# Designed miniproteins, single chains, continued (2), part 65

Each design is a single chain, and the fold is of that chain. pLDDT is the mean over its residues in the fold that is shown.

## One batch from the design tools (miniprotein)

Design m6241
Fold by ESMFold2-Fast:
Structure m6241 (fold): chain A 86 residues (1-86)
Amino acid sequence: SLLEKAREALKKKDYEAAGKYAAEAMKKALEEKDYEALKKALELILELAKAMAEEAAKELGISPEEVIEQAEEAYKKWMKLLEEKE
């Protein structure tokens, strides 16, 4: 449900709503220890980062590809840390 709402918001380019629903989906997945749902939430957050990469790159003074690379590395590290908690 939350992932579906996040995807629909992303399609509408409502990045604020997409981020909120994705974060809530991630929190729920963590509480339920549902790593499949967590992976889907992280994948959606990465899609959101890619959609916002052009704007973020302009603010940071780097390339959109660099923004995406940093986002992917961060999400991999987050996944590893979450796996280590239990």
Scores: mean pLDDT 75

Design m6242
Fold by ESMFold2-Fast:
Structure m6242 (fold): chain A 65 residues (1-65)
Amino acid sequence: GRALVLAAPEEDYEKAKTLANALRESLQRAGVRAAAYVVKTSKDPEETQRLIDEARARAEAELAA
């Protein structure tokens, strides 16, 4: 399976969600199991990294189910 995590600032969040969904659907049509998540970047780099790590863990858990 493929875990996809995209991080985007508030102003690009909706575009990032559209891209993540398109990538997930393309992979699934190619026979690849995929999970995609988008996180909003924070002004705090530690908070942004925490959100990325949580999203990755969710994607990996979804693919392991």
Scores: mean pLDDT 83

Design m6243
Fold by ESMFold2-Fast:
Structure m6243 (fold): chain A 70 residues (1-70)
Amino acid sequence: SRQEQLYRLTIDNNYDLGKSAIELGNKDAAERQIKNLRHQRDASLKAGMREIAELGEKTVEELEKKLKEA
């Protein structure tokens, strides 16, 4: 659906911003994007968009791991 496409695009954009923030050493910006991704995951889950919620969880886990290793 159009809603699923918009949610996915938002997750993809926040994930890209989070990766860039980590690469630049901007921990505060990275943590903000992780928080945004958690919010999008929860919103997607509440809306019944299981696949999009799974994408959100995956991006949260990947950024948290990268941030911990930085």
Scores: mean pLDDT 87

Design m6244
Fold by ESMFold2-Fast:
Structure m6244 (fold): chain A 76 residues (1-76)
Amino acid sequence: MTVEEALKAIEEKDWEKFEELLKKMNIKDLVELAKILGELGLLDEARLVTEILFEKIDKLDKEEQDKIRKEITELG
C-alpha cells in the first residue's frame, strides 16, 4: 500500500479505507505519511497515523524496533 492511496482515501473522505490502508502500510510509509499530513495541517489524521505507527513498532523484535525508532527520530 502506498502513501498516494492513503492521501486519496482522505480526499474521498473514505475514513474506513484510510484506516485499513494504515494497518497494511509499512513503517517507512507511515512515517512519510505522518510528516506529509502534519505539513498539510491535517493533525487528526497525522495523530491516527502516528498511533498505528507506534503500535506496529511495539510488535517488532527489539533490534528492529530500536533501528526504526532511530530512523524516526532522525526524520523528525
Scores: mean pLDDT 76

Design m6245
Fold by ESMFold2-Fast:
Structure m6245 (fold): chain A 89 residues (1-89)
Amino acid sequence: MEADLEEARELIEAEENEKVREYAEKILEALKAGDLEKAYEYAALGQLEVHGPLSAEKRAALEAQIAANSGEAAAQMRRMLATREAAEK
């Protein structure tokens, strides 16, 4: 974790897109605080900034993965999809 956090900080400092850098900093802060939900929210906002809204094709693929999985893995995938959809507002 510590080595990963140091590497993440260096990547954040190298990022030229101000909004992406802001979201990356907030992800790092949320992870340090143990707030995984907030980390997912900022990650979704960063992806939206770089790639735009989740396409129908990518959404369908993620929904298929959720349907093919069960338990904790399916729950995590549903959480990621819901966070991505919320970020599009």
Scores: mean pLDDT 69

Design m6246
Fold by ESMFold2-Fast:
Structure m6246 (fold): chain A 90 residues (1-90)
Amino acid sequence: MKERLERLLRALEQIAEVLKKNDKISKPLYDAILNTLEEAIKLVEQIDPEAAAELRKLYEEFKSAYKNNDKDKILEIVERAIELLRRVLE
């Protein structure tokens, strides 16, 4: 469990760096973020249901931000997910 969460955390950190360097969010990058958040929700739900509920809110906000082409909001959501996973891993 912990090793899988640590891998997802690293994936989100790499995604955040890609988002900082790019003006547009490609469909493959969008799909990668969705898949990573979905996996994080499933794993966190088994450990911390309250943190999983927060991740679900971020997941829905991410879908909305992508439809609105709001790159700054997407980066904020990814960084919030990173902070939440760090708390769960403490």
Scores: mean pLDDT 84

Design m6247
Fold by ESMFold2-Fast:
Structure m6247 (fold): chain A 66 residues (1-66)
Amino acid sequence: AEKPSVPGGLNGVDLSGFSPEERKKLQDEIGVATLQLAQEHADLPAAERNRLMTERIRELIEKAKA
C-alpha cells in the first residue's frame, strides 16, 4: 500500500520534548520540505535524495528545538 512517509525522518529521533501539536506541525513542515527536495533533485539517485532529505529533516528539528 502506498502511503506518505518521510524517508528516515523522525525514526530514531527523540521527540519526547515536543508536544503532540508541535510534532504535527513539524511533520507537516518536513513533508513540504522533503517534497520540494524530491522535486528539485528528481534526477538524483534515491540514495542521494534520501541523504539530502535526512539532512533537511535534521535541520528542521534543530530549528524547532531552538
Scores: mean pLDDT 69

Design m6248
Fold by ESMFold2-Fast:
Structure m6248 (fold): chain A 80 residues (1-80)
Amino acid sequence: MYVLRLTLDISTEEQRLALAVFLTVIKNDPSLGRIVSVEEDDRRAVLTIEFPSREAAERLAAELDKLFAHVPHRIEIREE
């Protein structure tokens, strides 16, 4: 399977709200991926999402880059 790791700067309320909206969307649509873990501190959130295929992970990565275009973030995809 494939894992997408999103590292996101959540230093502001706007950034935290963007993360909360995204988490709500993915929880309501399991076809977008399965959340494995969410790790948060005062400045950074790290989300791990699993996918059955690399293509599914890459599609979500593209949407996340668009959604968080104004937020410092990093996306990594790996096979597990």
Scores: mean pLDDT 79

Design m6249
Fold by ESMFold2-Fast:
Structure m6249 (fold): chain A 85 residues (1-85)
Amino acid sequence: MTDEEIREKAKEITEKGVKEGKEKGLASEDATGVMAEKGREIVEEVERFAREAGASEELIKELLDYAEGEVVRAIIEVGEEKAAA
C-alpha cells in the first residue's frame, strides 16, 4: 500500500465514522458526548489501520491530526444542531 493509498483509506475511515457518530449523536440527549466517544473510536481505528499498513510515524501523526480535527468539527456541528432544535 502506498502512502497516498493509506491517506485515502484513513480519510474514508474518518469520514464514515464521523457520519455514523453524527447520526447517533443527534438521536441522543447527549449529542456532543456521544460524538466525542465515537471520535475516540475513530482515532483508535485510524491509528491501528495506519500501523498495520506500515505507515511511518510522520504519516501516522498526519492522519491522526486530520481525524482529530474532523472529530472536533463534528462535535461542534452536532452541538449547534441540537441547540437550534
Scores: mean pLDDT 86

Design m6250
Fold by ESMFold2-Fast:
Structure m6250 (fold): chain A 92 residues (1-92)
Amino acid sequence: SDEEIRKQLLFLEAELTLERMRAHISLTSPSVPNDEKIRILQDALARIERLIQELQELLAKSTNPQDQQQAQLGIAEGQAFAQELKQQIAQL
């Protein structure tokens, strides 16, 4: 149903926000060595790619224009974050 799609969109948006917070905390920790930072960022990248895929699937199933727009914004934000993580990994 459209209501179930909306609930899933809100959940995925929240997960994306939490992943960004986790990455920030890990990267700014002075006690975390570079090799461990790379591992953390690689794990985060894999989870972000999964969230993007799930958002794309919800976009395909949605018939509500507002939910479609929200999913598109989430996909764009996730893709930008994935690109940022790839750049950070390359710098470590």
Scores: mean pLDDT 85

Design m6251
Fold by ESMFold2-Fast:
Structure m6251 (fold): chain A 64 residues (1-64)
Amino acid sequence: MEHAKKAIEAAKAGDFKTAGEYFDKAIRELQAAGRSDAAARALFTAAETGSMEEGAKTALEEWE
């Protein structure tokens, strides 16, 4: 959860390097929780929208 929130904050601030690092951690947390489907959806959202912020928001929503 916290890593996805930090990724969103960093992306909104224009710090895409930090956003990417926290997004990667959020994806790894979803995979470790057995939520590979959720991780794939978050990655797909980031790719389709071209937005790390949108991908991180999807990861946060899927965590709940």
Scores: mean pLDDT 81

Design m6252
Fold by ESMFold2-Fast:
Structure m6252 (fold): chain A 58 residues (1-58)
Amino acid sequence: SIGDWAPHLNDPDEKVRLEAVEGLGRIGDPISLPGLRGALTDPSPEVRAAAEEGLKRL
């Protein structure tokens, strides 16, 4: 569920946030939409790119 990923989307470590966004993208469930949309505003370009790719899978 998205609740399992929410803390990791706000982790100070960009690699942890990237992994969480990639996980949400792999789920491919509409429940992932809020998390993926939020990640589009992440300070890391890599995290934002992963969020865009995840949204394309939905």
Scores: mean pLDDT 76

Design m6253
Fold by ESMFold2-Fast:
Structure m6253 (fold): chain A 114 residues (1-114)
Amino acid sequence: SMEELQKILDELIKVVDEAKAFVREAVARHPLTPEQRARVDELLKRIDELVEKMREALKAGNYDEVLEYAVEIYNLLSEIFDLLAPHLTPEERARFLELLQRIVDLVSRIAELA
């Protein structure tokens, strides 16, 4: 239902915001090249654009589009993980992977409704 999708989407956006906050802190803590920092910034901006598109797709009742944008958000966060992972501590890697797994679980729940 649209009400169920809204609840899943609200939780997904919350986890995405937690992941973005984690990424910003990790970039501030670790010695990334200017090119790596610029790439992470670009990916974070694309995630923000996709979150807004996902909200509009939900308002339009487009379950398939919500799923497509949710998958793309996951793919962009996964790319950020690959860029950051060599610089992260084991504890930071575990935290980022936990956030990615929560996103995968939520995307799977959206897919069950689409």
Scores: mean pLDDT 88

Design m6254
Fold by ESMFold2-Fast:
Structure m6254 (fold): chain A 74 residues (1-74)
Amino acid sequence: SHMEKLREELEKEIEELRKRAVELAKDPSVSYIDLFRLTSLIVEAWLLVKTNAPPEEVQKAIEEARRLIEELEA
């Protein structure tokens, strides 16, 4: 279905964010508080996908996590 394809693409984006978070966790200059916030945002996005939330809500959670990753990588 169209919804299944959208879900698979969103799951791929979340997986990429998770991999970037793992790399950030290796950096001793990144605070534990920021890592916790990032992990919470990624978990929220994943739960939204699993509960079949509207794609726009999932995309918003993904964008929030991506923004934090970019700030921490700066």
Scores: mean pLDDT 85

Design m6255
Fold by ESMFold2-Fast:
Structure m6255 (fold): chain A 92 residues (1-92)
Amino acid sequence: MDFKTSDLLSSEEARKKFVDYLAETYAKDPFGSIEIDGEKINLTRLSMVLTLLSGGYITEEEAIELIVYLNKISEEVARTLLNTLKENHAFL
């Protein structure tokens, strides 16, 4: 499935579809990955960062930095991902 940052920023339907896909993919294989703008995000690494953020151990900016570092993706993709999950109250 091909997700674009531009669609996630402009379309509520695209955000909902993305969150549903993320939840289903993680439930089937938490060691798997998803892609945004062709950049791969490892679900285990993402889940770890989201756990630290939800526990209050890190800030949103630190979470973005960790997602970028751990997944070798752009800041734009990491920020769009985190904002999409935050707006839709998505849990991994």
Scores: mean pLDDT 81

Design m6256
Fold by ESMFold2-Fast:
Structure m6256 (fold): chain A 58 residues (1-58)
Amino acid sequence: DVDALLQALRDGDPAAIMTGKRAAERLGRGPEVEALTQAGDRDGRYALMEDAIREAAA
């Protein structure tokens, strides 16, 4: 269930974060996640991972 995964990601669940990171990597967006991590932009990083999860699930 994508909605449950997105909620877990917003809650900071480590397994959901790993799933979001893998989805971003599959879409070639891993470097963007890393850049947001280095910038300390948690909200931007999570938004990118949410978009990657939704796109990978479509």
Scores: mean pLDDT 79

Design m6257
Fold by ESMFold2-Fast:
Structure m6257 (fold): chain A 57 residues (1-57)
Amino acid sequence: STALRLAMRHELEHMLATSTDPEVLALAREALAVLDTDLDRAIELGRQAGKLEKQLQ
């Protein structure tokens, strides 16, 4: 759980630093906001952000 949370934080912060799409940025910000309080929600939002980013590339 702790290792997963740290890995997700790193990936979400990277996404916020590199993505230019406002929807990807919004999903990544929401995932980071709930990462410490609702890990399942953060995982779902992170997956949505990652899928959208892949579709835009």
Scores: mean pLDDT 83

Design m6258
Fold by ESMFold2-Fast:
Structure m6258 (fold): chain A 70 residues (1-70)
Amino acid sequence: SNEEEAKKLIEELKEAIKRVEEGTLSLEEVTEIAKKANNFLSTKDISEELKQEIEDLLKELERLVTRRIL
């Protein structure tokens, strides 16, 4: 279900954030998961709570990426 996929994506985003901060995740991997999350939010209909959680985590990941490439 979309809900289970959303929960898995939330865990992937949390893991990615940690790994970016530790410097163990490549820029390509960060870009891929960010695109995956954006596509998921654009194409899948999920609860507002799950959507907000994914959006918050995606914003945090994007902030870390922006700081690294600027």
Scores: mean pLDDT 80

Design m6259
Fold by ESMFold2-Fast:
Order: structure tokens, then sequence, then C-alpha cells
Structure m6259 (fold): chain A 93 residues (1-93)
């Protein structure tokens, strides 16, 4: 259904946001010479990324009045995540 497609798109957006966040954590840690301290965290979270994204979708679904609202919130989360990553990268330059 259309509703199922919107939920799937929201899941893909949240998964992408998590992947981008984990890449940023790795990049920051590498630049600070602390990569070894985050390796286990990165491996564990990357292995669980689908489950983490699904948990986020489930939480948003519980608090959303429609699949359209869920998708809008997922887009906002990804956009905010990307903006936060760019700001952190600027501070490390």
Amino acid sequence: SMDEELIREALELLRAALEEHLRAVEEVARKEGKLESVEEYLERNRASIDALAQEEVDLLLKNSDSPEELLERAREIRERTLAAIEEEKKKLA
C-alpha cells in the first residue's frame, strides 16, 4: 500500500542518517588519533544498523498521526543529522 511505501521510505532515510552519523564518528576519531577507542562501538552499531533504524521508525510511528508525518519527521532527522555533522567537521578544521 502507499502507507507501507511511506513507512519503508522513512526507514531508508533513518538508516541513511545512522550510517552518516557512524561515518562521522569514525572520521572525527581518526582525526583525533582515537580510532581504536571507537572501533568496537562502530562494528557493533554497523552490525545492528537495520535493527536500530527499525526501532527509530517504531518510536516515530507511535508518536505520529499518519505515515506522511512519519516520513516528514524522518526527513527532518536526516537533514538535522547531516547539518550537525558538517558543523562538527568545521570545528575540527
Scores: mean pLDDT 83

Design m6260
Fold by ESMFold2-Fast:
Structure m6260 (fold): chain A 88 residues (1-88)
Amino acid sequence: SLVERILALLPAFVERMAAEGRLDQVRALTDQLVEAIERGTEEDREALERVLEDMEEYLAAHPPPANPSAEARALAAEAVARLEAAAK
């Protein structure tokens, strides 16, 4: 599913964003994804498809850090858990 594809990339994306000091953007993106999944409208589906494409393009240019911090890993795990809960 679209959500499963986003979940597969989310840890690497969050870890890269955290390494760049973009913690507020990680929180904002997680909130946006959770709300879109919970609403489940056609517009939300299109927004999720765009986010997936943006994540794929970003990670291709900016691979995840080789040694993510414990804090970055914790943020990634929290984001995954929130999206999994929203998808149920």
Scores: mean pLDDT 86

Design m6261
Fold by ESMFold2-Fast:
Structure m6261 (fold): chain A 70 residues (1-70)
Amino acid sequence: TVDELIERHRRESEELAKEQPDVRSGLLSGAAYRASLARYPQVDPPVITMSKKQAEGFQLSLERFRELEE
């Protein structure tokens, strides 16, 4: 469901921020990886297609994504 998708996105963003290849030797990162990493902190919730409860959960997960970037 959407809640599961939001949780997954949050966890993936956390893992990417924590393990980001740019930090590791600075040479392992590719343009594709940087683009992918940049998408996570910039994610906007699709509120119109979600219930109020799911929109609130998505908002909370989105806040977590942003806090995990460094």
Scores: mean pLDDT 52

Design m6262
Fold by ESMFold2-Fast:
Structure m6262 (fold): chain A 95 residues (1-95)
Amino acid sequence: SHTDQAIQQLQQLLDQMLQLANENDIDSPEARAQLDQLTQQMLQIVEDWAEHNNLSQEQKDELIDLVMLGYTYLRQGKLDEARKLFQQLIDKIKS
């Protein structure tokens, strides 16, 4: 399904983002640029999925907020907190 594809893509991006933050100094300009790129890809998938599933703007904003908060925790090196937020995002999409 479209939802199954979105979940698979989001899980792939999450794994890449966590690996990047774990293996690199996330404060380096190069690692930050890569994290920003992965975050933009995640936002595009979330926005595409939300539009195809006819979500309200409020529901879409809730999903976007989870991505941006997760990104913020990754930038702070809070990998466990970031992982939990991104898992909440995936769980909301499954619902």
Scores: mean pLDDT 87

Design m6263
Fold by ESMFold2-Fast:
Structure m6263 (fold): chain A 80 residues (1-80)
Amino acid sequence: SHMQRRQDQIRRLDSLRDQALQQSQTFDRQGDTDSSGQLRTIARQADRVRDDLRRGRITPDMADLRYQTYQSIIDRINQS
């Protein structure tokens, strides 16, 4: 159902935010301020997308696209 999809997307965005924040702390401790800063930015953007999705300000398809983009950036940072 549309409601179930939205709830699943919100949970994934919350998990992405938490992942980004945890990794940001790790990079910060290593002195990698650039990677840390990028991850903090992704966490803030994911939180905004989550709220926009909850309030109907963004479509589920746009939320999926943004989630995929953020996940791709996180994966790239982790491979550097």
Scores: mean pLDDT 88

Design m6264
Fold by ESMFold2-Fast:
Structure m6264 (fold): chain A 77 residues (1-77)
Amino acid sequence: DPELEAYLRRYLSDEQLAGMAYLLAYKLGKKELAEKYKKKVNPLIPLSVIRATIKRLKETFKLSDEELLAALERVLA
């Protein structure tokens, strides 16, 4: 989704994007992908803040966890 990808690039930092990708990959059982993104996670950003951002984006764009993760992978590539 080009509109979602443009929004992610414009309004979120790479550290926030990596945090969301890490949590979604972990939740979906994609362990190798979760380990890849974990290296870019900023430990100073609370996971509760990252979870709240995931929830807001899923509600706003009407996305599944898998759809949001796929968009995050494209933006972080």
Scores: mean pLDDT 85

Design m6265
Fold by ESMFold2-Fast:
Structure m6265 (fold): chain A 90 residues (1-90)
Amino acid sequence: DEILKKTPYTKEELEEKFKKYDKDGDGVISYEEFLPLAEKLLEEQGLLENKSEEEIEELKKRIFNAFDKDGDGVIDFEEFAEFIAAHPHL
């Protein structure tokens, strides 16, 4: 996949990153486990300036939903790899 080839991470490195966010070890990333990654993305995009806590929360939900492709309320490894490929410095 060309998207995966554009990330500086190998499959093994992506699996290690996934495990860092999958804190309960259930094989998926919950919304709560995803929040630190979403916040880092928002900081890098400059989207935290002049926003209320409510607006920041909605942006975090929008980021999560954009990568939750099947709408099951969690992020699987493939969705996570796609996210990291789009944001390789995370």
Scores: mean pLDDT 72

Design m6266
Fold by ESMFold2-Fast:
Structure m6266 (fold): chain A 70 residues (1-70)
Amino acid sequence: PKVSPDASREEKVEAVAEALTELLSDPVTSKLPLAEIVRRALERAGIPADDPEAFDLFLEAAKRVKVDRP
């Protein structure tokens, strides 16, 4: 689900975590390269490509869904 532009950091992290969970649960999208999964999760959460905190939001969301580490 996409967040509103005035959403809190917590709401943005939750939206990315939910999008990431959906992508990893789908047998088609779960087979995509990690970089593509990251891009789609941010897109589904409504995080702009030019958001300087986009990667930080993804990292925080990933902690909640226990995705690939090393």
Scores: mean pLDDT 72

Design m6267
Fold by ESMFold2-Fast:
Structure m6267 (fold): chain A 101 residues (1-101)
Amino acid sequence: MEKEKLEEAEKLLEEALKAKGFTVSEYAAVSLELAAMEFEGLPREVAYLILALEYSPDEKIQEEAIEKLSELTGLSKSKIKELRKNKRYDELVRLVKEALK
């Protein structure tokens, strides 16, 4: 993956975390999910976008994360949005992993 895409994904995750005003338990949850996604072999830029989508209360950050995930994985924006609505991030990770192989 390109360095530019990694920087954009990292920025979105930072904005997501700042917008929410995270508690200690929420920081722990984000850290555990990141570790799980890295263990599953997901590229860091993709993992950051999934976390930004999951944890951001900001609709603009969510929409940008959906758009970038769709671009990187070829998954439809509507499918990513549906998985977020249903909190099926486990399924999103699995579909992303399959799409990138």
Scores: mean pLDDT 77

Design m6268
Fold by ESMFold2-Fast:
Structure m6268 (fold): chain A 97 residues (1-97)
Amino acid sequence: DLQKKVDALIEEMRKMLEEIEKEEGKEVAEILNKLLQAEAYLKLAPLFDEPSARAMLEKAKEVLEELKEEIEKYSEKYKELKKILDEAIALVEEILK
């Protein structure tokens, strides 16, 4: 259930970044790539034993936190994205408990 919620938030952020990329060009490409890296770890985690799954979830959280630092440089454009990202990070932390 929590993992499905995280997946939904990642997809929402992806759609937002793809729309911003259409207007701004490749300026957001690195941000989108970080989101895709986090998504990959989140999708792979359920395929592994719990120790490896936990490590992948921790890597996903790390990448999402790096993404948050990167979007803070762009302030106004990413206010909504930052809120969704904070929610996604909190849900991954809850899964890791």
Scores: mean pLDDT 77

Design m6269
Fold by ESMFold2-Fast:
Structure m6269 (fold): chain A 89 residues (1-89)
Amino acid sequence: SEDDEAMLEVQRLRLAVRNLEKAIEKFKKEGYPEDYIKKMEELLQRAREVLEEAEKAFKNGDYEKTRELIEQARKILEEAVKLYNEAKK
């Protein structure tokens, strides 16, 4: 069902946000440049805000808005992955 699918996608987004948090902490520990760390922290904050909005939309039964917010968060996380790969080169 649409609500079951939306719930699974929200859960996957929570895991992705947690993985980004761990990646940022690893980068800080390994001494990666502060400009990359700052940009990744800004993306993490944006992803957290979008996740909170997606969870609220899901709770209100607005599955269309939930899917739109998940897509927004996916794009933010893709930007973070791009920065992660650039920092490693």
Scores: mean pLDDT 84

Design m6270
Fold by ESMFold2-Fast:
Structure m6270 (fold): chain A 90 residues (1-90)
Amino acid sequence: SVKEELMKKLKEVQKKAEETVDKAYEMLEKGAPKEEIEELLEKGIEEVRRLGKEMLEEAKKLNAPEEDIEAAKAIIEHWIESLEKLKADI
């Protein structure tokens, strides 16, 4: 179903966001240079934005309910905001 496809893609976006956070914390604990951690977070944010945009465009092509598209967009924007805040705090 359209909802199953959207949920699968949303989980892929979530996985990328989580992997980025985990890697950033690993680098912080190992005392990696701030610049290297910032580069990792920037690349992760870019990838989350790209995957999120692709998911939302596909959802629109499949005529997914507007409420489902809006909810997915809000979730993706929350993950991006969390990564941006992490980048600002290092």
Scores: mean pLDDT 87

Design m6271
Fold by ESMFold2-Fast:
Structure m6271 (fold): chain A 83 residues (1-83)
Amino acid sequence: SMTAERGERLIEELRRLREEALKRGDEATAKFLDRLIAEVEEMLRAGTLDVESVTETFIEEVKRTPFAEDVKERLIEVLERVR
């Protein structure tokens, strides 16, 4: 389904961001992304995933993190792209 395809794409992009964070030694961002990935995977399994609503929620969560501004901008850019 289109929802499953969009959900898989979101998971792939989040995994890529996680790998970027790990390469920098940014364990806090990597752990945050692990949680988002697990949440999307669970929603996909349950058939409850709304990619637009989930990405909007994740963007707001990113804005509330204590992460560096360039990290936040990168995360938001990717999330808006998969929307």
Scores: mean pLDDT 88

Design m6272
Fold by ESMFold2-Fast:
Structure m6272 (fold): chain A 64 residues (1-64)
Amino acid sequence: MTPEVAAEQMRALLRALGASEEFAESAAEGVLDAARRFGEPPVLEFGDDLPEELRRRLAEIRAR
């Protein structure tokens, strides 16, 4: 997974879960910063109980 894809997934997930736009952007920036510092994006773990809409959106992001 590219750092940009990981950041986009984090932003989409957090916003879908009701997090503020500011918090979601901050978390996405953290993912990109971690990738730059450590050479790879952090692993994003998702449960199987995610809403169908969110799972579909994440699958679309991963396919890009």
Scores: mean pLDDT 66

Design m6273
Fold by ESMFold2-Fast:
Structure m6273 (fold): chain A 85 residues (1-85)
Amino acid sequence: EMEEKLKKAKEKAKEIMMKELGLDEKKVDEYIAEGEPLIEKNQKEKELSEEELFDLLLQFIMGKYYEENNSEEVAKKLEEIYEKK
């Protein structure tokens, strides 16, 4: 089920973002909600795996975090998180 894959992808992305960036649950949930239209668009073009959904969502959340916290230190940390996923 597509909904189950998306739920698991969201849970994994949320765990990583909270752990690695110290974000509170509410802030991560806000970023996820902003990313939902992008996920829906991609799913209509191609059936995404759980891992592909996770990757897409993680990239979106990191991009939003960088827009709000645009520093060289943050950029390096986001790069490290993306490599570890």
Scores: mean pLDDT 77

Design m6274
Fold by ESMFold2-Fast:
Structure m6274 (fold): chain A 55 residues (1-55)
Amino acid sequence: SKEEIERLKKEIERIDATIAALRAAHPNPSPLQQEVLDTLEKRKALLEKKIKELE
């Protein structure tokens, strides 16, 4: 539904803001910080895939 797609898009927007903030705060991320970034990117990719499946 459009409402579900809207919610997923808002979650992606929040993830994007978090990734941007973390990258700005940590230009040279540690292995642990990089793992957090990689996890957020992976979650974003899964949500983008779900939106494509619903469209």
Scores: mean pLDDT 87

Design m6275
Fold by ESMFold2-Fast:
Structure m6275 (fold): chain A 114 residues (1-114)
Amino acid sequence: EEKKKIKLEIQKAFDEFITALGDAYRAVRAGDYDAAIEAIQKAKESLDKLREVLEKHGLLTPEIKELLDQIYKALDEAIEAVRAGDRPAALEHIRKASELAQKLGEKIGEELDK
């Protein structure tokens, strides 16, 4: 019972983060730098929510925490690239965050069935 509710709560938070990350990528591609910074910031807020849900359920393992820290760093680097007007660098940092998010999803899946 509880395990099913935990899985749904985590899946919702993860899906919200992935959606926000996609919105950030599209905003950067559109060249609207104010919208891009706002979208990347919303992706960070979604990641904060995911981290809180993982911590609440005792799933914030050292490996998951490391992946989260790497994603935060990539998103911060994306904001700095947007501020510098470097659209290719901003897109690359968001792409790196997406690759790390895939690894995060795999690691969360491994922990959910323990």
Scores: mean pLDDT 86

